# Ledger of designs, part 37: designed miniproteins, single chains

Each design is a single chain, and the fold is of that chain. pLDDT is the mean over its residues in the fold that is shown.

## One batch from the design tools (miniprotein)

Design m1269
Fold by ESMFold2-Fast:
Structure m1269 (fold): chain A 81 residues (1-81)
Amino acid sequence: SAEEEAFRRELIERAKQAVKEDPRVSPELQEALEQALDALAAGQPVPPEVAQLILSQLSRETWEELQKKLAEIYRELEEER
């Protein structure tokens, strides 16, 4: 539906912004994470080269914190609905 499409688009945009605002994420890693989010939004698999860069550069601690931020963004967006 148009409402579900708008929700998904807003979720992805807020997730991209959270990645851009995290000082622990390098510009190269930021681009890779944004590409992964775009692929997921389009229902497409993450390209292997993008996945490899994320796995090689993203620390476990930063990944866990990004997952928590994404969960919080989802919760806030659901409450705004």
Scores: mean pLDDT 77

Design m1270
Fold by ESMFold2-Fast:
Formats: structure tokens, sequence, C-alpha cells
Structure m1270 (fold): chain A 75 residues (1-75)
């Protein structure tokens, strides 16, 4: 099981968007009701607490993409 699966849905979305560079911290903050500084602090806390890396985020994204492709082919 990937370390990211230990996160809440909110923390998982925040982590993926921040680490994969999909959104700015300001945009993530607006979505979750946090300041950009709060987003940055939360990301740092999650990385320290769970030992998460950028590579973990890429691995999780690749798995989601594979699952999405398999679902599309099953239709």
Amino acid sequence: MLPLEKLSERDLELFLEALLGRSSYAAIGRRFGLSPQAVRRRLAELQEKYGLTREDAYEYEARLLEEAVERALAR
C-alpha cells in the first residue's frame, strides 16, 4: 500500500496538486479554505510525518492513470 493511502482525501488531494505542480499554493488554498502559507505548512507536515516524496506522488498518479485507462477500455 502506498504511503499516500494513509492520508485523508483532503490531505491526499492537497499533496498531489502541490507536488505534481498542477496548481499554485494560492489556488489550492482557495479550494480548501486555507491560506497559501497554511497549504505550504500542511504539505511540509505531511512529508515529514509520513516520509512522503515527490516520487510517491508520481507513482500514485501513474496508478490512477492506469486505472482510468482500464475503466475507459471496459466501456
Scores: mean pLDDT 72

Design m1271
Fold by ESMFold2-Fast:
Structure m1271 (fold): chain A 107 residues (1-107)
Amino acid sequence: MLDEQIEEVEKAIKEIAPELADKIMDYIREHLDDPEIQALIASLYHNYLLAQQGDKRAEARVYLLVGELLEKIGETEEAREAYRKALELAEEVGDETLIAEARRRLG
C-alpha cells in the first residue's frame, strides 16, 4: 500500500511542481518513518485520485499538500504559487474552509 501511494504521489508532484519533483521525492523518502509525512502521503494519494475524477475540492487539497511539501524543503515562493492555485480552486467550488486554509498559508 505505501509503495502504491508513493508512486501516485510522485505523479501528482511531477504534475504540479515538475522542476522540484525529485527534491520533494527525496525529502519524502528520507522521512518515511515520520508519522506526519506518512499522513501527508496518504492524504495526497487520496485527494489526487479524487482530483483525477474531476473533484475540484480534492484538486485544491492536492495543491495545499504539495505547497506544504515545498515549504518543508525550503521552496517558499513555489509553495506560495501552489497555495494561490489552491485558493483559486477553493473559490471556484465555494469551499469556505479551503479558502480560509489557503489564505492562512499565504499570510
Scores: mean pLDDT 87

Design m1272
Fold by ESMFold2-Fast:
Structure m1272 (fold): chain A 89 residues (1-89)
Amino acid sequence: MKKYLGAGISKGEDGKWVLDLAVASEGEFIEERTVVADDIKEAIEAATKAAKEFGADEVATTAEAKNGGSREEMEKAAKEAQKAMEKAI
């Protein structure tokens, strides 16, 4: 049974990166986790670790242009996070 990890990426007004992680399988919610980090590399490392711990088979990232980040910045971060997590699983 495949597990899917969704990661929503946003940046707060304080410049901190926020990743909202949710794991589901066949429409059933399994777990959620929020990661807050001072930089995007730290956030991606934490999300990558979570993807491994959850045993995710597939990952998807979304960009949320809120508060402290531009749409373009968030989309770039989401793409980098997805590549890192896909390599980890």
Scores: mean pLDDT 76

Design m1273
Fold by ESMFold2-Fast:
Structure m1273 (fold): chain A 65 residues (1-65)
Amino acid sequence: GKKIYRIVSLPETVRLVAERDAGLRLEPGDLVYLLGEVDENHVLVEFKGKKLVLPKEWLEFVGEE
C-alpha cells in the first residue's frame, strides 16, 4: 500500500517556492504519499497528483493504505 506522511515542519520560504514553481499550496498538517528515497535526507512524495522532494525531517509517518 501507499505510505502516508504528514508535513510537520514547513518554512514559509519553502511554502512560497512550492506555490511559485509547482502551483501547490502546502500547509503544515497536509498529507503526502511517499514515492521513494532521493538521498539520506530527502524523499520524493506525491501531493495532489504532483511530485515534490521534501526533507525527511519535515515529515511524520501517519499510516498506510
Scores: mean pLDDT 79

Design m1274
Fold by ESMFold2-Fast:
Structure m1274 (fold): chain A 61 residues (1-61)
Amino acid sequence: TAAKEKALAELAAEIAKLDLPVEVRGEIAARVAAVVNSVADPAKALETGKAELERLVAERR
């Protein structure tokens, strides 16, 4: 859906700005995308994706 695509684009931009190795950013991007695509309500896609991104970044730091 358009909402999920917009969420993925915004999250990809945030991940690209992370001061982390390219390999780690790739792993984060894949996991965030999987979570966003699994969301039943497209309106929750960005919120759920942001929460997963914050969790993964915290685990790496």
Scores: mean pLDDT 78

Design m1275
Fold by ESMFold2-Fast:
Structure m1275 (fold): chain A 57 residues (1-57)
Amino acid sequence: MDKAISEAVNEATDLLDTMSDDEAVEYAYNLATSRAGEKAGEEAKRRLRDGLDRSRS
């Protein structure tokens, strides 16, 4: 579970240079969900969103 969440967040973060924040968040959610279920997808989405919000603050 943690591995799937971490991998999804890392891959989505790498894509932030070429796609919108919202697209990256959706990508992380879908990737984590496909690997470890809805709970992992929700956590990946939350972590990436929190990170984006802090970097903009």
Scores: mean pLDDT 78

Design m1276
Fold by ESMFold2-Fast:
Structure m1276 (fold): chain A 99 residues (1-99)
Amino acid sequence: SEFKENIREAAKLLGVELPEELVEEIAREVEKLKEYSYKGDIEGAKESGLRLADLLSSLPVDDAIGLLGAATYPLYNLTGNSLRSAIYGVSAALNKLLS
C-alpha cells in the first residue's frame, strides 16, 4: 500500500529502524483511519489515531511525529467530511504523542 511505502521512506530518512511487523501494523491502522474517514466516522477515526500514537509511542517524539505525518499524508487527498474526519484522527494521534 502507499502507506507502507511512505512509512518505510520516512523511517529511512529519519534513520529509524522499524521492524517490518511494526510497519505493517502502522499501515493497517492508517488504512482503518482512511476507512473511518471515508464514512465520516469521526469517533472511529479518533480511535485509529490513538492506536497509531500507541504504535509510535516507543520512538522519540520527533521521529514519531515525522512517521505519523508521512504515513497519513495520502489522507489529505480526501475532501469534505472525509478529510475532516481524517484530520480529527491525526489530531488525536498528535495530542496523544505530545502528552
Scores: mean pLDDT 86

Design m1277
Fold by ESMFold2-Fast:
Structure m1277 (fold): chain A 87 residues (1-87)
Amino acid sequence: TTTYTIDLRFLKLDEEGKKVEVVSISGTFSESQTPEVLKKLLEALKKAKEAGAKYLSTTGSDGVERSREISDEELEELIKAIEEELK
């Protein structure tokens, strides 16, 4: 049995231009939990899009957290991709 760890944080700019966390999803999961994890990720992505998230922070296999810009278009594509996987 293999497990994997997810640590994703979605950030937006507040009215003063400061980065503020909108939603996060983190945990250690087994491959058998993938549908459950995808449902959690879908809910997080929907919240991020609704709140206008502009940045995504991820933790890689090296344990280092990295942030990048994320667009509304990319969030919509990710939402659609996960909804398709859950069919």
Scores: mean pLDDT 80

Design m1278
Fold by ESMFold2-Fast:
Parts: C-alpha cells; structure tokens; sequence
Structure m1278 (fold): chain A 81 residues (1-81)
C-alpha cells in the first residue's frame, strides 16, 4: 500500500538523517534541514494514515522529502571537507 511504501521510505530517511547528525551535531544548516524533513515526514504520515491524500499527492510529498534529504546529504559532504 502507499502507506507501507511511505513508512518504509520514512524509516530509510530517518536512518540517513541519524548518521548525518552523528557526524555534524553542531551544524545549524544541517539541523534545520533535518527538522524540515522530519516535519514533512510527520505531515505525510498523518495525512496518509487518515486517508486524506491521493496517491499523486502522497508521491509529490515523498519527492519533496527526497529533495530535502539530498540537500542535507550535500551539505554534509561539503562539511566533511
């Protein structure tokens, strides 16, 4: 189901964010991106679990979360230099 797909993705995202924060605990830009990803993931889960989202809307929210995660990863790579 879309809910199962979203939960699997959120779990993966949470694991990646945990590793990023572990390496960059005091980086305010990374912290802000992590907080935004967590907020978007919570909103997606809440709306999807209550049946308020179409599959297209859920996929659009997943794309936005993926985009924010990639930005966080890129900032972490830049901070490693």
Amino acid sequence: SMLDEALAFIKEVAAELREILKKHPDNEEIKKLVEEVENQALRLYTLLSSGRLSEAEARAMLEEIRKLLEEAKKKAEEADK
Scores: mean pLDDT 81

Design m1279
Fold by ESMFold2-Fast:
Structure m1279 (fold): chain A 66 residues (1-66)
Amino acid sequence: AAAAREQARRDLAAQLTAQGIAALNTSLDALQQFQQQLVQLYAQDPEAVRMAVGEISKALGEALEK
């Protein structure tokens, strides 16, 4: 049970990270809509959202450095 919940959280975080990076590469409106989605999901699984935001912030930082 615990292992299944950990895997589900990791899968959610990976999915959110991919969606966020895709939004960053699409438009500012897409990014703003994604932010609204994150607010809704934060109430359900704050750890998964924090993991995704961390990875997206890292990707954005690397993109801005180049």
Scores: mean pLDDT 74

Design m1280
Fold by ESMFold2-Fast:
Structure m1280 (fold): chain A 59 residues (1-59)
Amino acid sequence: MEEIKERVIKALKEAADKYTPEEFKRLADLTIDQLKEMGVPDEVIEEIRKEAEKLIAEK
């Protein structure tokens, strides 16, 4: 689970510089939905969501 969290956060950080705030928010929302479908624990999803919100705030 920690490996999935680390990989997703790295991918979101890479995406943050490539996309507009609106495009990035859409990508982050899609990523969270995908993780929920895969059965990733809510605690891990919440950590990923916090990181995405932080990246959006920096734009």
Scores: mean pLDDT 78

Design m1281
Fold by ESMFold2-Fast:
Structure m1281 (fold): chain A 76 residues (1-76)
Amino acid sequence: SVEEVKEKMDKELEKLVKEHADDPQVVAQLQQDYQQAIQILDTSKDPTRGIIFANMLFLAGVGYAVVAERQREREE
C-alpha cells in the first residue's frame, strides 16, 4: 500500500541521514529525492504508477549516497 511505501521510505531516509550526517550535500540530495517521491505518491491518481515512480526516485537517491561515499573513500 501507499502507507507501507511511505513508512519504508521514512525508515530508510532516517537511517541514511544518520549515516551521512557529516555530509550536508548527501543529506540534501536524500531529502530532495524523498520529497519528490512523496509528492509523486500524493499527486498520482493511479497508486500503482505513483508507487513505482516513488520507489525509483528513492532508489536513485540511495544510489547517489552510495556513490558519493565510495568517491570520498577513493579521494582519501
Scores: mean pLDDT 68

Design m1282
Fold by ESMFold2-Fast:
Structure m1282 (fold): chain A 57 residues (1-57)
Amino acid sequence: AADAEAAAGERGTAALERWKRIQELVKSGKLDELSPEEQAFYERYQQGLAGLDAVLA
């Protein structure tokens, strides 16, 4: 429904903006400027990719 779609869209936009900030900081070598929440998000994403690679390899 529209309410669920709007809420999902807002969460998706927030996650995408967070990921863009993390990528910018990583590319700039400013890993120390990541917040604890951003570091946890980045680490989880890296672990997810490693898990997929292990399954596909």
Scores: mean pLDDT 66

Design m1283
Fold by ESMFold2-Fast:
Structure m1283 (fold): chain A 90 residues (1-90)
Amino acid sequence: SFDEKVDEKIEQLREEIKRTEELIREAQRLGDEELARRLGLLRGQLWSTLVSLENAKKKGDKKLISKSIQRADELLKELEELEKELEKLK
């Protein structure tokens, strides 16, 4: 259902935020402070999008839900690119 898809995206965002925190620590350990900073900014954006999506779900605002999911997908794509940059340091 639509509600199940929204809950799945909320859970995904929570897990990806935790993963981003792990990537920040790894970037710091490898000495890439700029990559750690970029990941930190992205973590903040992911958290803001999660809060927006949870609030939109509570209000039943389907338009805001759709926009928040679109924003989440854009941010998750950015996360994949930063993770690729991190892997090149290994």
Scores: mean pLDDT 89

Design m1284
Fold by ESMFold2-Fast:
Structure m1284 (fold): chain A 73 residues (1-73)
Amino acid sequence: MAEEERERVRRRLEERLRAERQELARRNERRLLSEAEAEAELEAFLEELAREEGLRRGAELLREELREARAAG
């Protein structure tokens, strides 16, 4: 059933997003990443997730959430 597969996909998305955020934070400490550069790397990460079967819609939702958070902050 698709719901069980979606749960696995969701957990994988959450783990990858968490790891990517940690990596971006580490890179920002080691090299002076501009806000635009950090955003571009996160965009590339979301595009990579979107290429995986079943992750495309999840990646779109994450991108929307990040865009809204950025606009609010």
Scores: mean pLDDT 65

Design m1285
Fold by ESMFold2-Fast:
Structure m1285 (fold): chain A 64 residues (1-64)
Amino acid sequence: GAHARAAAEAAARGDGAAAGRHGQLALKNSVSPEEARRIAAEYAARGDGAGAAAAGMLSQSMEE
């Protein structure tokens, strides 16, 4: 959805706070935590450990 795309774009530009917020909004509309994991992985690949950790924790909370 739009929030998942916005989270990926935020991660691509290094905005961890925006990526985390949009990731959480994507959770409400997504059928799987896999997209949040993908966003976390992209954020980690860009070298932002804090943003990657935030998105990763969001993904883990989805699984409960």
Scores: mean pLDDT 63

Design m1286
Fold by ESMFold2-Fast:
Structure m1286 (fold): chain A 62 residues (1-62)
Amino acid sequence: MSEEDALIAAVELYRNGHSLEEVKRVLLRAGVDEETAEKVIEFIKSNPEEAERLADEILRRR
């Protein structure tokens, strides 16, 4: 799974009320490597609005 796909999935789960710990667990179970999952979680934790905006932007381009 690409970093972009991981970000999209993580943002959707977070918006649906999942905790960041649950989101990380789901990403790891989906085959996302630990480094990428951690990076995505840290991004959402530090700047959730920007993470959401970027995920929406990526989805609109696909």
Scores: mean pLDDT 82

Design m1287
Fold by ESMFold2-Fast:
Structure m1287 (fold): chain A 85 residues (1-85)
Amino acid sequence: AKKVVVVASPNERAIAIAEELAKALEAKGYEVTVIVEEGDPAELAEKASKELGADYAIAISVDDDGTQHGALAEKGEVVAEFTNK
């Protein structure tokens, strides 16, 4: 099974989104670890992918207005960044 790390910013909404994403990924056969860490999503995804040996890392933050920011890293490289409201 492939390993995924999901990094959530330390707010309840980001953590809830990360937990839902983790559940969806586990249902698809991934091994998922959720961590809570403050920082830029792109930097957190890159760091988690490199340091934790995950196949993929996804970092999620949520602003006070509900805007979601995220980044996806694969094998230590940021491959996508997104903003969703």
Scores: mean pLDDT 83

Design m1288
Fold by ESMFold2-Fast:
Formats: C-alpha cells, structure tokens, sequence
Structure m1288 (fold): chain A 70 residues (1-70)
C-alpha cells in the first residue's frame, strides 16, 4: 500500500538528525542535478526541507555537483 509506505518513510525521516537531513538533501540535489527531477525526489526533498529548512544550502551544493556530471 502506497499510503502505508509513505507513512513509514515519513516516520523514518522524523528519526533523522540535522546532519543526516543535510546529507540526504545534498544527495537528492546531486541526483536531481545529474538525472533531472522526479515527483518522488521532489516530494522527498520537500519533506526534508520541511523538517530542516537549513538543509537547503546542502541541496543547492548537491544540485551544482550533479549538474557537473550531467
């Protein structure tokens, strides 16, 4: 069930430390920069930034790095 999977993922995100949220946001940025945005990557990024808006800088650094390999 997609709804159950989404709830489980959100519960896992709530357990992340700020450092883990920043790392995840940076990695999502790199994936988007290299391969382009998907609805799943955008939704996951939005959920991370909702929990820690300061992770935006990590996302932007990752996005720039990903674009280098695109």
Amino acid sequence: DEAAAAEELLALLDELSPAQIELAAGRIGALIGAYGATPALEALLAALLARDPSARAAYERGLAMGREIA
Scores: mean pLDDT 77

Design m1289
Fold by ESMFold2-Fast:
Structure m1289 (fold): chain A 73 residues (1-73)
Amino acid sequence: MDPRLLEAARLFAAGREEEALAVLRETPVEVLLQALDALRPYVKDQSRLDAARAAVEAGDYAAAMPLLLSSVL
């Protein structure tokens, strides 16, 4: 897993959402999409991954953050 995603997840868990967002914005989109794709076989509710993927593709990292980072940790 990309260390930036782990850092963002830890910041999000600590309630430091603006700092988590900054880390996600610096992470390449392909890395975020690969992380979501890697989680797909292990997630029962696929709609969460679909929503996070759509948000990342739209550049809406604020909307993607809780869905993506809750799945990372």
Scores: mean pLDDT 74

Design m1290
Fold by ESMFold2-Fast:
Structure m1290 (fold): chain A 70 residues (1-70)
Amino acid sequence: SLPTADEIRAYFRTLSRDELRRVLATLEESEAYLREQVAADPDDAGARRLLELTELMVKVLREVLAELDA
């Protein structure tokens, strides 16, 4: 099963700010790539599910980085 937002958040909170920034850059590249793949083949359920997970990870990671800047 895919991880929940809370599980993703708990993991990201174990990482340093520099590690979070590196992961964010990689996830944003993956998100862009997956959006192109889903647009090319909308019937690829695996690609859509991976895109949904990647979008959730990007959202949660940005929230964790914002918490560190407060």
Scores: mean pLDDT 87

Design m1291
Fold by ESMFold2-Fast:
Structure m1291 (fold): chain A 84 residues (1-84)
Amino acid sequence: MAEKQKKAGELFRELAEAYENKDEEKKKEYEEELRKMGYGTFVDAVEAALEKKYEEAAELAIKLGEELGKEEKGREIAKEILAA
């Protein structure tokens, strides 16, 4: 599990950077990798945030965390989205 979690964290940071740089190829690459790892729903939330739908993305992340019994994870993602 540690390897998967480390890779996911790195990919999320790289995805955010790719969005800032408007690098469409890198965005697709990192999104696809994260979806393959089972983080597809959280990728959608990050995409919404980086498209400047910050409140919607943050709310989605929080609700998804609650549904999964991972409220803390949802709040962490929402905090990062709103900080962007």
Scores: mean pLDDT 68

Design m1292
Fold by ESMFold2-Fast:
Structure m1292 (fold): chain A 78 residues (1-78)
Amino acid sequence: MKEEAKKLLEEGEEKAKAGGGKGAAEGLYLAMVGYEIGASEEAKETMRSYAEGLAEDDVELARKAFEAAVKLVKEKIA
């Protein structure tokens, strides 16, 4: 579980570095999945829709949410 969360955070950071709303959305989604390891496929689809919607409305807010989610995941797997 901890290694899966680390991998998801690394992928999320690479997506966020790619930039734009799409990068922010994918980064946030991967961080959310990393926080809820073992979430159902339905829950993951909900997380993706949430992250994409947030990035469409406010890319900077999505980036801040990504940073907060990364911090929470790191604290959870510590």
Scores: mean pLDDT 82

Design m1293
Fold by ESMFold2-Fast:
Structure m1293 (fold): chain A 86 residues (1-86)
Amino acid sequence: SVSEIVGRVLLLLGDRIDLESSAPSIAQSLAAINSALDIAKDFGNQDTVQQLQGIRAQVQQTTDPQQARALALQALDYTIQSLLSL
């Protein structure tokens, strides 16, 4: 429903603000990506799931928390855009 989409978008926006306003660890950035992945899977958006899995793989290969944060923000933005296009 529209109310479910709105609720999920608000959760993703909250995660995005938290990541932007802090210096998150790689683990915290991965947690945000995993949350976005679960949302994408719940809505059956296979293209978004594939994109987020690619971003997650990049985060798993990095030792730089700032790179991980940037990738997590990209993942959240992609998921938000995908939900708003439904």
Scores: mean pLDDT 87

Design m1294
Fold by ESMFold2-Fast:
Structure m1294 (fold): chain A 62 residues (1-62)
Amino acid sequence: TITLPGTPAALDEAIELAKQGQTVRLVGLTNEVARAVIETLARKEGLEVVEATDTSVTIRKA
């Protein structure tokens, strides 16, 4: 599992790594809206959300 900060800049990198077959954990999320946006974008890109907490989302290739 690769851990990246839950920032907008890291989100594109996280999606690309997940599409390459990595499991990526985005951490340090500060609000529910940021988590929901990440989950929505991951699903749009054909990725699955493996785990979600108040402060993190883990994504991987479906």
Scores: mean pLDDT 76

Design m1295
Fold by ESMFold2-Fast:
Structure m1295 (fold): chain A 82 residues (1-82)
Amino acid sequence: NAAEIAREAAKRAKNPDVAGTLEKASQALEDGNKSEAARYLTAAALIAVGDILDATNEEQRKQAEEDLKIVRDALKRINELE
């Protein structure tokens, strides 16, 4: 289900702010609040984008790009359920 997809994404994310925001998205999905879940999923993506822009070395950039991919893949999978 959509909540499980968001929860699995949270476990894979390296940035704790991305992970925590995805956990909030999972809780919103569990509660049936789709609009709140969409806000948290968007916020998680924006945090990851910000981390890419703020990266000072290749390792930081790669981790942030991996987190963005995790959020993007979760969004795609959730949208495919609708």
Scores: mean pLDDT 86

Design m1296
Fold by ESMFold2-Fast:
Structure m1296 (fold): chain A 98 residues (1-98)
Amino acid sequence: IEKVKELLEEVEELVERVIELAREKNRPDLVKEGEEALKELEKAKEYLEKNDIDGAKKSLEHLEKELKDAIKLAKDDPEMRELGEKALELVKEAKKLL
């Protein structure tokens, strides 16, 4: 559980960096996907706080989908794509620990 929380904090930092870069580059599509990812991340954290592992897994599955969509949209931006791919790897690792 502690390691899952640490992984989700790293995911949050990476997604926030993508949102910041997307705003600077006038990419409202990526801002929206990033904000949706943060919403699912917050839900996963809330489920973990309540020790609802099934709820957390479901929120992480939604988060994984949002990150995959964001990576696809960032196809022409290697920096944002790399950050998204890193976040996706951490989400997959968090799911394995649950």
Scores: mean pLDDT 83

Design m1297
Fold by ESMFold2-Fast:
Structure m1297 (fold): chain A 93 residues (1-93)
Amino acid sequence: MAEELLEEGEKLYEQGKLEEAIEKYEKAIELYEERLRENPEDEEARANLERALYNRGIVYKKMGKEEKAKEDFERAIEIGVELLERAVRRVLA
């Protein structure tokens, strides 16, 4: 379900339907955040949340919504760093 919304958002963005893409990404983000509240160790949900935030940031930037884009990019970077740190720790353990 959340993965389908992410794919739909990507297709809408490719079509230039920026506001519709935002709506799909917003719903996907809410679902991934809910999954992470239920299971904080869900690396797949965390990776998909990072992707959804980054993609929504790109759309906001194209719409000229710089502050919203910055918030999404900063959160996506924080999640990406956490995923990298977890992967490195697993390899070095």
Scores: mean pLDDT 84

Design m1298
Fold by ESMFold2-Fast:
Structure m1298 (fold): chain A 88 residues (1-88)
Amino acid sequence: MVVTVDPEENIRRILEEIDRARREGLPPALLITLYNVSEEQEEEIREHARRAGFEEILIRRILPSTTEEELEEMIREAREFAAEVEAR
């Protein structure tokens, strides 16, 4: 089966989850890894997160051209970000 995912629908869901995380009282630190989104969509998510009260924001894009080495670096960056937030 071929499933076509609407990028706008995915962005909408991400924005809703950002708002939900803030309503549930989670810390004002956001880490998101996005698959196959545009730079404009990344900026939309980042701006929405800032308006929702997130103080520390790490957003990363995985593209079809992303290498395994780049993915390993992204995983390491995510772990370091989480550890820094948790240490506070």
Scores: mean pLDDT 71

Design m1299
Fold by ESMFold2-Fast:
Parts: C-alpha cells; structure tokens; sequence
Structure m1299 (fold): chain A 92 residues (1-92)
C-alpha cells in the first residue's frame, strides 16, 4: 500500500513546484517535486530507492500542467517492470 500527500495546487510554474510525499509499504518516505517540462506535463522523481528488503525501485510522478491530478509510478530498477501506480490530487 502507498500513502500519498500532495500540496501546491495545480502545476503551472517552474518557480513553484508541486510537492508530493509518498510513503512506501516498508515505511520509506520520499519527497517528489513536480516541475513543468516543455511538453505540457510536469515530472518529478526518477531517483533510485533501495527498499529495506534490498530491492531497488524507480519512483516517478507525472501531472498535466494546469490540472490538479496526477499519477505516481514505481518501476523495478533492473527490469523496468511497472510494480504499482497510484493517482493523487494536489491540494492548495
């Protein structure tokens, strides 16, 4: 299970990123900042995270610029297999 907390309202500016806090099942807490790209989407994460069981995952998030909703993804770092995804809503 993944617990999500998101702040910053809609992603509209590179100078004020939206912040997403992700708590993984093993209690690992990640903070992800969503920054607008050139394609009309904001992206964040992409760092490798070593879980307490030694498994390495890549946690990333995407939201469309101007919207208050997005999705966070976790991929296996060795296989690029999607392990889980969860939707989030940005709060003001």
Amino acid sequence: MVALTATGGTVTSKTKPARLTVKLQDGTVLEIFLLPGEDGYAYGGGNLVTLKDGRTVNVSAVAKVGESTGTVYAFDAETDELLWKADFTLTP
Scores: mean pLDDT 68

Design m1300
Fold by ESMFold2-Fast:
Structure m1300 (fold): chain A 78 residues (1-78)
Amino acid sequence: MKLEFKSKEEVKFAKETLEKLLTNPDFTREEFLELAKSLGVSEDFTKKVMDYLMEVSATGRIEEFKEQIEEGAKKLGL
C-alpha cells in the first residue's frame, strides 16, 4: 500500500505515529485516533494509515513507513 500525503498535518500525524510506535510499546488504537483528531486529519487518511500499519506490522516493514513519510514531507517542501 502506498500513502499519499496532501497536507503538513497528515505528514505530522504519520511522523508522530511512527515515533510513538518506535518509543512507546503501549501505544493504543485509541491514542492513534485521538492523535489524528487533534491534528485535524481526515477519517479517510486515518483509515489508510491504520490499514497500512496493520499490513506493515504483519510483515515487519516499519522502515518502509518511515521512508514514505520522509518522501511525503519532501514533496510538500517540509
Scores: mean pLDDT 79

Design m1301
Fold by ESMFold2-Fast:
Structure m1301 (fold): chain A 100 residues (1-100)
Amino acid sequence: SAAEEFEERVEEVLQESLEEMMEKGLLTLEDAHKIREIWLEYLPALREAIEAKDEEKLEEVLKEMEKKVLELLKDNPEAQKAMKETMEKIREIAREVLEA
């Protein structure tokens, strides 16, 4: 399903992004775990929006997730920048799976 493809592709991108940030010393293991917890919290709503092809709801949920991640990283501007770039990749994946 589109929701399964979305979940799998985002999980790969998120894992790679978090591992790269940790390797560069930009992100602690604790904060990486917290970002993953945020992803898991929002995943059911994201999957529902993908299955419904509700682009407006999808963007609303992605914005809420991004806001929560950036607040976690408020004292870490380099990690915020990297996560904003990761969020753009997630939006691209969402667009691609909705267009298929």
Scores: mean pLDDT 88

Design m1302
Fold by ESMFold2-Fast:
Structure m1302 (fold): chain A 108 residues (1-108)
Amino acid sequence: MEKAVEETLKNFEENREKTIELLMERYKLDRENAERVVELAVLKFKKHVGTKLGKISEEQLKELQKKIDELESQLTPTELRAAVQLYTAFMLDFIGKEIDLELEERKK
């Protein structure tokens, strides 16, 4: 599980600049708003995975939720939709990496 999280975040960081450029081009966002969309998607991913893995304290969950609420209040409906789409892409990549790890275990 932890390896799938690390690989998902690593793959994202390697493509972070391209993701920002695509958000700016496709949604006509400035760089600051594109960065906020990315931050919101990452925070939502960390909250979901951290909660599922039981690796997040109630205090940490509250701090993550506060940051999510602050960002959501600053973003337009279009930017919120972009963040949800990016978060969904992270979740699909994470699930795919978990499946790949399970399949490698079966190759013994």
Scores: mean pLDDT 77

Design m1303
Fold by ESMFold2-Fast:
Structure m1303 (fold): chain A 61 residues (1-61)
Amino acid sequence: LDELFRQTEERLIQAIDQGRGSEEARRYLGPDNADRITELVQQGRYDEAKQLVRDLTQQAL
């Protein structure tokens, strides 16, 4: 049931890492959340980044 959210997580993480998705992430998730996700990914804390993305995605629904 979380397949859709997981796909969004992977997409956002990869897009942010490429530097192109950071702007879109900020537009949809907001600058504060985008910054936190980006920092977690850069530090290699993908689990925490995924949890944050999931929480934000569910809240936006």
Scores: mean pLDDT 65

Design m1304
Fold by ESMFold2-Fast:
Structure m1304 (fold): chain A 95 residues (1-95)
Amino acid sequence: ALERLRELIRAILEGAPEAELRRRLLALLRELGLRPRPTPATDQLVTLLGVSRSLAAMLAVALEHLGLDPVKFVLEVQVEIGVERLKEAVDRVTS
C-alpha cells in the first residue's frame, strides 16, 4: 500500500490524467476497506499537489489509514523526486 501511494504521488507530479489517478486511488481504497471522505489535510493537499478536492481527500484518507501525516509524506516524496531529477540532469551534463 505505501509503495502504491508513493507511485500515485509520483504520477500526480508527472502530470498523469486525473481520471487515471482516481481509478488507481479508488482501487487502493477498496483494497484497504476505505471510503473516500474529506479529512483536515484535504485542502493542504489540493494546494500542494494541484489536484481536485476529491482526489486529495482519497489520498489523505489512505495515508492517514497507514498512520502517516499526509502533508509531510507528500513533501518527502516531492523532495525524493527533486533529488532524483537533479542527479539525472547532472548525469546528462557530465556523460
Scores: mean pLDDT 77

